# Designed miniproteins, single chains, part 78

Each design is a single chain, and the fold is of that chain. pLDDT is the mean over its residues in the fold that is shown.

## One batch from the design tools (miniprotein)

Design m2701
Fold by ESMFold2-Fast:
Structure m2701 (fold): chain A 109 residues (1-109)
Amino acid sequence: GEALKALEEALEKLKKARETLEKAGAPSYLIKTLESAIELVKEAKELVETKKDYDGAILTLEIALGLLRIALGVAKLIGESQVVIDALQEAIDGIEKAIKALEEEKKKS
């Protein structure tokens, strides 16, 4: 379904963002925040695939989104490079798209 595709796309964007932050020498707490977001998106995917729990998946993604928005705010405050800021924004955009796809599939269920 479109929601599972959007979740896979969000995971790929998060993994790419993690690699970008590691190559840029970003602080370990920013990298750990991305790793936490990756695990939350994986949990959201399992909730959809195994339990068809769209509400649980959306809530899990909202937590991941909150963590990444805080990380983006911190990155901007400490003067991280535009490459790091753009990578975090792409990860946020991926999760927002996945939430929207889950909300649309929930309405059709």
Scores: mean pLDDT 88

Design m2702
Fold by ESMFold2-Fast:
Structure m2702 (fold): chain A 94 residues (1-94)
Amino acid sequence: KVKEQVEKARKHIDEAISALTAGDIDRAVAHLEEALEQAQKVNELGAYSQAIVLLDQMEPVSRDVAARSPRGAELLRRLQGLKEQAKQNLESKE
């Protein structure tokens, strides 16, 4: 179930890195937004550790786009919030 979401997130992270390398900040942010949606679904499915790993993989490129655009800054804020939620969920485990 989570495997498809994890694979989709990783593809979007790779596309975001490629777009950033090409100087296309808007495209990089769009791919990171898609990756964040997949990471959120992974968290909602209870795979908190995998969600944290995806968010950690996204953070360096998200910090770069956050420095370059307001849309990137909002994305980084949402990423950090989701990471905090996933960590709290993991710590509250049954």
Scores: mean pLDDT 86

Design m2703
Fold by ESMFold2-Fast:
Structure m2703 (fold): chain A 75 residues (1-75)
Amino acid sequence: SEKERLREGLERTLEDLDRAAELSTPEQAARLREVRDQVRKLGEEAIAGTPEKAKQLLQQSYGLVREAAAEVLAS
């Protein structure tokens, strides 16, 4: 189902962020963990909500991950 695909995608994204944090400096790791918690919250809301709201929340999650990646790579 679409909800199952969203959950699988969320789990993979959280795992990727956790792995990135383990390979990062303490300051980068703190930022990545902050983004991970925000992505988890948005992902759970997307899974629980309507398809229309899910699209918006997933776009927000994507933006957060992109910003964090740029910040970490610039550090």
Scores: mean pLDDT 81

Design m2704
Fold by ESMFold2-Fast:
Structure m2704 (fold): chain A 80 residues (1-80)
Amino acid sequence: MEDKMLKAIEEHSEARRARLEAAAKTPLERDIAEAMGLIELSVGKIMVENNKNLSKDEVIKNLKNSGDTELAKKVIEALE
């Protein structure tokens, strides 16, 4: 479970970084794309740590109740 969550978070963060980087028109926008990817990965790792002692069903319930962030949705899809 933890490994599936972490992999989903890493894949989502990398995909978003790549998408933002491809859309970047200035060096500053490219730096922002990289920073956004790293922030999302860090937030995701904290989410995994906070949920590691819970069952799969409890983790899914908590993610659904956290508000619909794109990251939370991708993790739920990976667990279901």
Scores: mean pLDDT 71

Design m2705
Fold by ESMFold2-Fast:
Structure m2705 (fold): chain A 71 residues (1-71)
Amino acid sequence: DATARGGAGAATAGAYGGSEEAAKAAGLNWQSHGRDGALEAQRRALAGLESKDPAKAGEAAYEGGMLGYES
């Protein structure tokens, strides 16, 4: 459920101080878990955050938050 996933992602992004901190967390995962995979995931998350569709924006925030949990 994209709405439920969006809620979890928004809470995670909030814990890191919003989109800027979520992007920093994604950068850490880039160095430790795989350069190309982390960059692609970060690009998709940032593109989704610019979406006018709230469900897509929430899904992107969830993905950005998940990258932080793997560090």
Scores: mean pLDDT 48

Design m2706
Fold by ESMFold2-Fast:
Structure m2706 (fold): chain A 100 residues (1-100)
Amino acid sequence: MRSSDLVRPSPKLQALLSKVGETRETYTLNEIARLLNEGVNNGVLAVPKPSDDPSDSNIYVITDPLMKELLGVDEATFEEMEERFAKALQSPEYTTLVEP
């Protein structure tokens, strides 16, 4: 799927998206990724790891159970989260492509 493709979120993805933005029947993959990134950035889905170690400065602790399921990890860097979002959103468990 392309980032501009129109998709219908699964019930579990829709529940996750309802925590970070307005609920819609369809989204582009780019809109979903943006909303999830905003949820990480504003502390709804993940928080910066509380650590005095400079090597942990870019690590986030994933706090939302649905987000943990989506990513398959409890902690990740922002880059790892973006890669895992992209892969998860290709799955029919999370999105269904709406093609004409």
Scores: mean pLDDT 75

Design m2707
Fold by ESMFold2-Fast:
Structure m2707 (fold): chain A 65 residues (1-65)
Amino acid sequence: SLDTAIEVVEEVRNGDYEGAEELINSIPDPAERAGIRELVSSIKSKEEADRVITLLRTLQAERAA
């Protein structure tokens, strides 16, 4: 879900890579887990994490409208 993806990226943004990994491993769908892992691997800085969080929250808001 978008909520889980946002939580994972927030953990990465805060430098909690262990917490992010535990959240990813709790996802039962292998395809969703792989997608979130790929997303995390693309994040190289806190600034990039902040941009990804903003994008995901924007998508979440659009889906709620």
Scores: mean pLDDT 80

Design m2708
Fold by ESMFold2-Fast:
Structure m2708 (fold): chain A 57 residues (1-57)
Amino acid sequence: SSNIQEAQRLLAEGQAEGLLSPEEQAALQAIIDSGKPDAAIEIGTVIALKLIKKALN
């Protein structure tokens, strides 16, 4: 998959899990829109940390 397609998939999963505020969704979408070569890694890291936090409660 392209980096941008993977980043969009990860963002959609985070949104579906209710992990992201509207402001966080906008910030992560801006990273995707910028065409950043590490967008999938950045977004994946944010989602992974939020999932870990959710699992620990």
Scores: mean pLDDT 82

Design m2709
Fold by ESMFold2-Fast:
Structure m2709 (fold): chain A 81 residues (1-81)
Amino acid sequence: DKKKKEIEKEARKAGASDEEISLLLSYDWSDEEFKLVLDAIKNGKLSQLINGIRQARSLLESGVVSEEQGRELLRKYIKQT
């Protein structure tokens, strides 16, 4: 998948760990989300992006939010970068 390969390439250039890259690639990003993720990485916001993903996943795993709500929360974190 071209999107996943580009995220991996840009994340590695930004100094992401293998764990952080695996976390980024664990999501099936939409075309809109993919653009926001790449923009965040390229603008030096990788740590903020990873923290946002971890927070959204934690809320989903705890049952506080649905999968849909978790994705909306993730989009908000990406847009904040």
Scores: mean pLDDT 76

Design m2710
Fold by ESMFold2-Fast:
Structure m2710 (fold): chain A 79 residues (1-79)
Amino acid sequence: SSRAATLRALGERHFAAGDYETAAKAYALAVADDPSDAAAWRNLGLALRQLGEQAAAEGDEATAKRNYAAADRAFALAE
């Protein structure tokens, strides 16, 4: 859908800017609109992995673990 494509493009812009939280939210909305978009699921996983890495670097192991688990799920859904 045009909505899913717009949301994925929004996610890609925020990911490129290093705003992984907004990117993950945009990609999550894109896959909710089009669950068959493997690229959007993969990009969601990448954004969530970056959020996990940021949390780990800040010493927030619980947030890191949650984001890594969410990333793994998103990557599985991309297949």
Scores: mean pLDDT 90

Design m2711
Fold by ESMFold2-Fast:
Structure m2711 (fold): chain A 68 residues (1-68)
Amino acid sequence: MTERMKKSADSNLALSESAAEVDPALGVRYARDAEQNNLAMAEHYPDAKDYLLAQAEKNAALAAQLAA
């Protein structure tokens, strides 16, 4: 389970980055959605919590960069 959550989080970040290359506004949306998903998953999967929180932070940073 934990490895699947980590892989999912990695894939969501990559999707946010790819979306940003096409449309920064779409990138912001995907990054914010991924941030919220990672925060929610961190509450349900304590073994992956630190990794999921780090992925949420990366998505938040990407969204902030694109919105600037």
Scores: mean pLDDT 83

Design m2712
Fold by ESMFold2-Fast:
Structure m2712 (fold): chain A 99 residues (1-99)
Amino acid sequence: SIIDRIRRSVDDVRSNSPDTPRNRQVFDMVYQAIDRVSRMSDSQIQQIASSASQDQRNYVDNGIINNNLISPMMVAARRTRSVSSVIQTISLLYVRYQQ
């Protein structure tokens, strides 16, 4: 699934990232967001994605174009310090990749 692809991408970036307090906090927020989205229904994910800002949509669309799913999630986590913003980012990625 796309959620499994997102998780594997995050695992890869984490394994290649310095173990700093800032990085631990950012990855913790991202993993919390992944776990929460994985428990949501498709309709809940679509509703959350529809509430995202234009800036979030632009970051996600740029990430998809560059085959970089991590960058939008990391930006959301670092800038907002909010699991909810990361959830919106993952929800946008999920909706964009639904076939």
Scores: mean pLDDT 80

Design m2713
Fold by ESMFold2-Fast:
Structure m2713 (fold): chain A 74 residues (1-74)
Amino acid sequence: GAMPAEARAAFDKRAPELLEKLKSLGVTEEEAQRLVDNARRAVGQLVLGGYSVDEAIEAVEKGTLAVAQDLAEK
């Protein structure tokens, strides 16, 4: 499997797009940043668990967007 550092680097390239998507859903910038920080940790854990980098990022982005929708609805 990939190293967690490599997975986090790949995630960081996508993080600006994820942050903008989160903000577009109506969550605050502070909340969006917390979600991105949590997502970076989750990607590293999934890769340690045997997921590919792309699979880990896709799963975490999907979960993060679902959480953001709940937060935006209050």
Scores: mean pLDDT 81

Design m2714
Fold by ESMFold2-Fast:
Structure m2714 (fold): chain A 85 residues (1-85)
Amino acid sequence: SASEIAKKGAELLVEGARKGDSDLMYEGASEVNRGIGLAIQNKDVEALKIALKGLKEAAKVAKNESVKKSLEEGAKEVEELIKKL
């Protein structure tokens, strides 16, 4: 489901951001984006909320400023998607 994909992606993204692991961050971001795409197609607001929570948590634990800013920008985009559904 979109929620399970978003949840798995969020877990990998948070772990990658915390560790500074670019491969885990890439895998996590890819799965979060896949979950978001399916959530938009299915109007699955709960999956979007899972993705949003993951992006915010990843931004919170990221020590690198550029990574943090990119994750915060992604979170804002998901917040706007939730408002439009």
Scores: mean pLDDT 87

Design m2715
Fold by ESMFold2-Fast:
Parts: sequence; structure tokens; C-alpha cells
Structure m2715 (fold): chain A 95 residues (1-95)
Amino acid sequence: SALDRIREILRRAGHSPAEIDALIRELRELLEQIEQVEAQIQQLQQQNASPSVISQQVARLIGLKLRLIGLAEQASFSLSEEQKEELHKIVNEML
């Protein structure tokens, strides 16, 4: 999984198991929220909801994706530039 690939990068970078587990848990929670909001947007589109209602949920989705990117960026401070690039690619693929 994408989270397992992130776990392996952090392990190779010398992060402790506790640090890795904490970050993976936060990333998983954000991914679950992203999936829920994406499903809500799809349902609203199927119900012909107003553009303003759909736009509000899209803004929420963007906010969640930015929070996930921010967590990955914070974790990247101890990574090499190459490992940081790998992490960013995986995160962008998940979004």
C-alpha cells in the first residue's frame, strides 16, 4: 500500500517505530476523511445539488489534501532530497 511505502522510507531515514506509527495513523485518518468527502461530492453531483453546495465540499476536500501534504512535508525535514521527492510522489499519487 502507499502507507507501507511511506513507512519504509521513514524507516530507512532512521525514524523510530513510534514516530512512524503516529504519522501513518494521522495519514490514514486524513485519507479516510478524503474518501468520505469524495463520496459525498459524487452523491451531491448525482442528486443535482447546487454548484455552491458542491463547491463548499470541494473546498473542504482541498483543505484535507493540503493537511495531508503538510504532514508529509513536516515528516520530510529529516529526509534526504531524494527521499523527500519519493515521499511527495507517493502522497500525490494517494490524492
Scores: mean pLDDT 86

Design m2716
Fold by ESMFold2-Fast:
Structure m2716 (fold): chain A 91 residues (1-91)
Amino acid sequence: MGEKLKEELIEDAREGVKLAESSEDAAKQAGGALLVVGAGTEAGLAYRQGKLSREQAEEIARFLRELGESSKNPIARKAALGGAENILASL
């Protein structure tokens, strides 16, 4: 259960970081960061609602941490690392 949701949230985070890194347009960078924050928030809520297992939530948190650590964009980095922390706070 929740594998499709996990994959969708991971992809949203990946696309969000890509969008933030590929543009100097502040609005597109903000849009990318919002996708990343949304993925983290949705993962934490989905875990609390029983839609994701603890293992699936931890996998999303690890992915977000890795994205944040590798991101060259400070906004995307902060969004991804914050998203990971929000998921872990829900466990």
Scores: mean pLDDT 83

Design m2717
Fold by ESMFold2-Fast:
Structure m2717 (fold): chain A 65 residues (1-65)
Amino acid sequence: MADIIINALKITAEIGLRDPSITVEQLKKNIDILVKSAKQRLTPEEYEKVMKIADELKKEIEKQA
């Protein structure tokens, strides 16, 4: 389950970075929404891993934009 969510986060970041109509703040918000929606489907340990990946992606988005 966590791997599917992590892949979805990566795809969201890649698509968002290539779309000039999406702001850095909006893209970060979209990532946070995905993480929050996935919480019910993940164990606490899996959720922690997903949050860590989302945080790394948000930092990368800020560097790229």
Scores: mean pLDDT 79

Design m2718
Fold by ESMFold2-Fast:
Structure m2718 (fold): chain A 71 residues (1-71)
Amino acid sequence: MEKLHQEAVENPSAENLAKYGRELLKQGDYGSAYDVLKNAVKMFPDNKELKELLKEAKEKLGDAVIPRAPR
């Protein structure tokens, strides 16, 4: 069932990844946070919260080689 697969990927996975990434950021584990959030954004490219968390993790890592694009 495609619906069941989407529910497992979107609802529990997106929320769990956002939560996990946020906790890692709180602990200062930016490398792990970046890895988790990078994968989460690949799965949920329209999720603004995940993109914001990924941006924060990337900035903390000091790998800020990002051309300033509007979107």
Scores: mean pLDDT 66

Design m2719
Fold by ESMFold2-Fast:
Structure m2719 (fold): chain A 83 residues (1-83)
Amino acid sequence: MSLEGLKPEALEELKKYVEEHSEEFAKNYTSEEVREKQRELLREIIRRGDLPPEVIREIREEAERAGLEELAREAERALERLE
């Protein structure tokens, strides 16, 4: 699922939700039960660098636990860019 198809308001609401519920968000979007569309959306949000470092770290840890190698790698790259 492409972020390009979402309304700006929906993206802003999602960003706020992620910032407020980082642990819950990481579990919901990095678990092995999450649909591929949701993982694609999460990867795009991470790539944009709009998330706080602590949220990206939580996503990376949860992705590693779930065996989502590609998502964990994207989160690691985002953290490196913030340095």
Scores: mean pLDDT 61

Design m2720
Fold by ESMFold2-Fast:
Structure m2720 (fold): chain A 87 residues (1-87)
Amino acid sequence: MKTVKVDVDLSQATLAQLRAMARVAKEAGADIEFHGVSDRALEGVYVAALEEGVKVKELKIAPAQRSVRTPEDARRVMEEAIKAAEA
């Protein structure tokens, strides 16, 4: 199983957006390593990962490169991260 790194600002992310990300990772058979996760988003990240059965290996707080606004944006970000990890 591979680890996919996601560098996004999750401080404003909804649980639905986090579930969309976890679902894409589950479909790809990947564990997630989040970068740019604020303390405010940590609870949602853990809840979404547990519900979808996805492992979160490492949570890092770093300057975020982009934000997610919709579940569709969250899914796209995760799909892009998975493709980058596969390349």
Scores: mean pLDDT 68

Design m2721
Fold by ESMFold2-Fast:
Structure m2721 (fold): chain A 85 residues (1-85)
Amino acid sequence: MRQEIQKEIDDSLHRMTYNVGLQIAKKAYERKDVKLADDAVELGRKLAEQGYLKDAEDILRKAADAYEATGDLEKAKKLREEAEK
């Protein structure tokens, strides 16, 4: 019973975290905002820790695009490598 309730909460929070992470990553890219890119990376890593690897990969790749747009090519490369694991 409690495990089933927790799964429903986790699934709802996962969907919200994924959508928010994608929007933050897009805003980071549009605004060339490193802090927003850092926030998107944090949300992506939280999803990866919870086992949502494909959703984490999507957010981390979009955050890498934002870092590349700011001129931080090394950080973008490292983040893309992290996303592929």
Scores: mean pLDDT 79

Design m2722
Fold by ESMFold2-Fast:
Structure m2722 (fold): chain A 71 residues (1-71)
Amino acid sequence: SHHHQLALHNLEVALESLKAGDVAAALSALREAMQFAPELRELLEEAIRHLQAGDVEAAIELLEKAIEKLK
């Protein structure tokens, strides 16, 4: 669906932002992804909690799982 494509795009933007060290951009993209794929809300909120705790690696793993769920 169009919403799943927009969610996937924002999750990929979030993942690239984290790899570039831009946590603020990643958080913005995750917020957008949650609007387009509300079924991923709990998973993405868990990723946000890890980012707030400084655990970027755990957040990346959760984002990769979210991307797989939309494919």
Scores: mean pLDDT 87

Design m2723
Fold by ESMFold2-Fast:
Structure m2723 (fold): chain A 104 residues (1-104)
Amino acid sequence: ERSERLQRAIEEVERGIKLAKEALDLVKKTDPSLVGIAENILRGLEEALRDVKEGTPEALARAIRHLEDVIKDAKTLAEKGSPEVRKVFEELIKEAERAIDLLR
């Protein structure tokens, strides 16, 4: 049902936020030039979480756009980062893609 799908989307975005916070610490250590992109990913996930929790059609459309931007930035980090950074952001992409599918 829609309410269960929204709750699962919230859980996916919350997992993404936790992963992004852990990943930001890793990026600061391994790939400091990419910190700005990692910070943008965290911000986008936090904005998406607020919009999903609001739950209006307009807010859900904004959440999808934020998650699409997060996926784009995470792909950049996966391409340019160390192997450890790549694995983390590939997992984050999966969380964001699952959230988008739940919000469609």
Scores: mean pLDDT 86

Design m2724
Fold by ESMFold2-Fast:
Structure m2724 (fold): chain A 86 residues (1-86)
Amino acid sequence: VPGVQYDAEKKEFVEAPGELAKLGLDNPQSLAAAKELAENFPDLLVQFVDANGNPIGEPVKAKDALEKLLELQIEEGVKALEEAVA
């Protein structure tokens, strides 16, 4: 599975050998990164990770990554609220 690395100088993703694109749910840049991956590499696999680097759910194609990221952020927010009330 092809991986990519973000190149801040070029402001684009470049191919990186042997790694999936990983997006942290707690990283505020993940929304911008998901949009850029969807625009430039729609068929690349993206794996979401928590603050500890653990995978969250299944890898998704970058074109679907923004919707999946928002879904996961809402789900985690609801769980945190339910735990705070319970």
Scores: mean pLDDT 66

Design m2725
Fold by ESMFold2-Fast:
Structure m2725 (fold): chain A 76 residues (1-76)
Amino acid sequence: MEAEERVRRAKELIEKYKKEGLTPEQIAVVVQLELDGASKEEIERAKKATPEEIRRLMGEIQDRVAEKLRELKKKL
């Protein structure tokens, strides 16, 4: 996926999951997984993950989440 498309899609996914009532941390993880092409099942599991599991996933994918947020900020 092109970088420009990834940033735009990330914004759309953030708004979508924010409307679903997910926390910012859950949104960051779920959006990154969806952009990486994770299956719908994997996305649904991440949406149901405990706060502790979300924190762990944030740590494991921190670099990619940080890069995505940096790209998103450049478009603001």
Scores: mean pLDDT 71

Design m2726
Fold by ESMFold2-Fast:
Structure m2726 (fold): chain A 108 residues (1-108)
Amino acid sequence: MELNAEFFARLMLKLGYSPEEVAKNLSLSFGISYEEAKKIVDELIEGQKRRAALDAGTLPVEEAERLLKQIEENYEKLKDDPRLTPEVKAKIEEIIQRIREVIENLRK
């Protein structure tokens, strides 16, 4: 069972990013189309079934660490992508930092 793309989108929404910004960052981070990313974001907003578990803060440390590594690896591959504006880069780096903070809190 995977929480990678869905967890990333839920985390961004929880941090107060707009659905459009979440879809752009999800598309760039996971290499999916913007339209598919937007569909995932819209389904998460309407469905909310797995979001309740994320909001409860029950994510295992190992799962959070895998997600962080996957996002960092994808970001390294996309650094030279002309679609990756300085604003989008800053937001991806902020999300990476927030995931690191979650991992540190889960270690306690």
Scores: mean pLDDT 66

Design m2727
Fold by ESMFold2-Fast:
Structure m2727 (fold): chain A 76 residues (1-76)
Amino acid sequence: SLTPAFLQYRELAEATIREESKLVPLEELVAEAEAAVKRHPNSYYLQALLAAAYELAGDHERAAEYFARAATLAAA
């Protein structure tokens, strides 16, 4: 189960990506989030940011995968 703290982090990650997408192309935002997760694979926050970027890009399958990974890391 997702903790209330993780649900708030998910909401903040979604809001952050939505705001940043007004300033930079979404494909660039996804690429930067992918690079950040590759450098810091154990960061649940960066996993949630990448998931939010995929969701905004319409890739709901990868978004669900990375939100699940973020939840697993946050529970550890």
Scores: mean pLDDT 80

Design m2728
Fold by ESMFold2-Fast:
Formats: structure tokens, sequence, C-alpha cells
Structure m2728 (fold): chain A 81 residues (1-81)
């Protein structure tokens, strides 16, 4: 896992939050994402998160409209980006 890969994922998630598709809460190396009640936004965000999980960069857990992402990198690396 590179810093560039982590930055790309975090930049993507920030863009979704800025556009109102989701709200993101960060706790160390764990992100809790609450999806907007919008089918298009939900589809786009889930597709992006599937790519993150398939890359082996993070573990994704889904519970209804809430997603929990745990990055396999240390919290200090995630916070530096």
Amino acid sequence: VTKEQLKAVLDMLKQFEDEGYATVKREGNTLTITLADDEVARTLLLQALDMVEESGLAEVKREGNTLTITFKASSSVVESI
C-alpha cells in the first residue's frame, strides 16, 4: 500500500462528501460513511468502495446505508494524507 493509493482513495471520498452523496467520519484508520438517500450516489460510492476492497487497501463492512472502512495502513499514514 502506497501513500499515493491512500491519497487517491481519501480524495475520492472527500469529493463524494463535498457533493453531498455521503457523510464521512474518521477515527484513526477507520472511516464510517453514511450514504445519502440517493440511488445514483449510493451506486457510485459503492462501486468506488468495491474497488478499494478489491485492491486489498482496506476492509469494507456494510450495514444498511452505513459503510465502515478499515484501512490496512497505520493511522499515522492515513492522517498524513
Scores: mean pLDDT 70

Design m2729
Fold by ESMFold2-Fast:
Structure m2729 (fold): chain A 78 residues (1-78)
Amino acid sequence: SKDDAASAFSAGLLNALDKRKTKEVTEEDVEEGEKLGLENGGDEKVIKEMADALKEEIKKKGTLSLDEAGEVAEKAAA
């Protein structure tokens, strides 16, 4: 489901950030979240739409806060 995809992606993203001991989301963190979300059986279309939206916003701003990343991902998943 969409909620399952969002949950799997979020778990992967948070794991990547914890591994780097940071709260600033980079394109590499998004790629790790996408990989883990897909490996955990999340909806490929939803996960890719969330990841692509996040990567586009990061390219404009450099990094995103966790709150900004959550808002961008939620909007893309809708």
Scores: mean pLDDT 77

Design m2730
Fold by ESMFold2-Fast:
Structure m2730 (fold): chain A 74 residues (1-74)
Amino acid sequence: KSLLEIQKEFKEEIEKRLAETVAALPADASPGERLAAIKKVIQEELEKTVKENPDLPIDPSKVSAEDGLMKLLG
């Protein structure tokens, strides 16, 4: 599987899950609560993507959600 295919699948899954997660939050949720939920989704999807693609040079246990996203997509 190419890096471009991995990136495409990751983007599609993140986009879908972020939309679902944000929609499930209370209407009065704080910006901090929304950001925490977003980061959790990114971290979970990063861990899943690395598990399914073990050749990726990313350790999800040692990288922040933001750093992992940058390494995978940038």
Scores: mean pLDDT 74

Design m2731
Fold by ESMFold2-Fast:
Structure m2731 (fold): chain A 88 residues (1-88)
Amino acid sequence: MEKKKEAEKLKKEIIELGVELMKELNPDMPEEKQKELGEKLAKDIAEGKEPGEIVPRTKKGQEVAEKIRKLGEKAKELEEEARKSELL
């Protein structure tokens, strides 16, 4: 199976989760800013950074942040494996 495509799918899911979380936190924010900040938030969490004051201290916000972090770790592992496969 193509691990590179699986890694790309996980990265898209991570970004989507971050954007949806940002929409829920700031529904009055322009969509362009929701997408921009949501993508940044998703990347920061996936890299293991804490989401700061942007994410509310609710169980839902914490669960989404944890899911993004776990998906980020899996995507990184799949990318490394895909790079090794391309060397063959």
Scores: mean pLDDT 72

Design m2732
Fold by ESMFold2-Fast:
Structure m2732 (fold): chain A 113 residues (1-113)
Amino acid sequence: SPVDALLAEFEAAARKIVEELEKHLDPETAQRIRDLVDGAVAALREAARDPSLTPEQKVQLLRDIGAALEAAFREAIQHAEAKGNPEAVEMLRKAQDEFRALLDRLIAAVEAE
């Protein structure tokens, strides 16, 4: 399905984004981002594929997961700023934008089913 294809694309893009971020982040921040992204990907997959949910309920859960991911990126950005790492701040903001775009595409695909 289009949703399954987009979930696979989201997982592949998430892995690539995390691998790129890890090259420029301190080990502690890199681990936090890895755990956060892995958790979000798992939650998005579960929500998008839950046969007990209506499309409207799936969309709401995907939006809630997106909001949690946004909040966690904001925290990671603040942490990088406090450590005086402007390169990490820029890369985290870029990753946040990329994840937002992927989530919007996934939501649109779920709404179309």
Scores: mean pLDDT 81

Design m2733
Fold by ESMFold2-Fast:
Structure m2733 (fold): chain A 91 residues (1-91)
Amino acid sequence: SEIDKIFEEIEKKYKLDEFTKQILRNLVGLIKSKVKELTPEQLEEFRKAMERIIEKYKKSDKSDPFNRIKLALEATEEAKRLIEKYKEEKS
């Protein structure tokens, strides 16, 4: 439930379009399936990582027709990397 709240906050803060919201919702499902519980520190690290990627692409060249796809790919790869890190930290 805490990870859901973080994504709802990000969706509202950045006024994400439906495509980007769907990608982030899929990432929430992935995180929930792979990690039993995230610590408050891990949740904050995850939030900051996602916000950095969104801000990067929100400020990038508006002439790039693949900007949204690039955001989705980087967010997915970063989420996977953090999931693996958090699994290791739980050991």
Scores: mean pLDDT 75

Design m2734
Fold by ESMFold2-Fast:
Structure m2734 (fold): chain A 95 residues (1-95)
Amino acid sequence: MKKEINEELTEEEVVELAKELAKKNKGTLVVVEFDDGTAVVAGVDEDGNVNVSYLSKEEAEEVIKAALKEGKKVILIKATKQENGYYKLEEEELE
């Protein structure tokens, strides 16, 4: 499933959104790819704690491939910085 998020979000707010999506979708990996070539990966452990990793886009792509091979669901968020300094988000669900 692919959808646009029409909210003006800062980088910190985008990371918080990824954490909330990971909490809401247990057993799913949430990956944010920024247009500067950086990425954030968020997941929930067995204790319900959110773990966040800061990676390169290339490292995040390898994490996505590994998760999909294991039969895990991935929510991919592409974050593009707008002229006003906020991010435009596009969400895609990978299986």
Scores: mean pLDDT 78

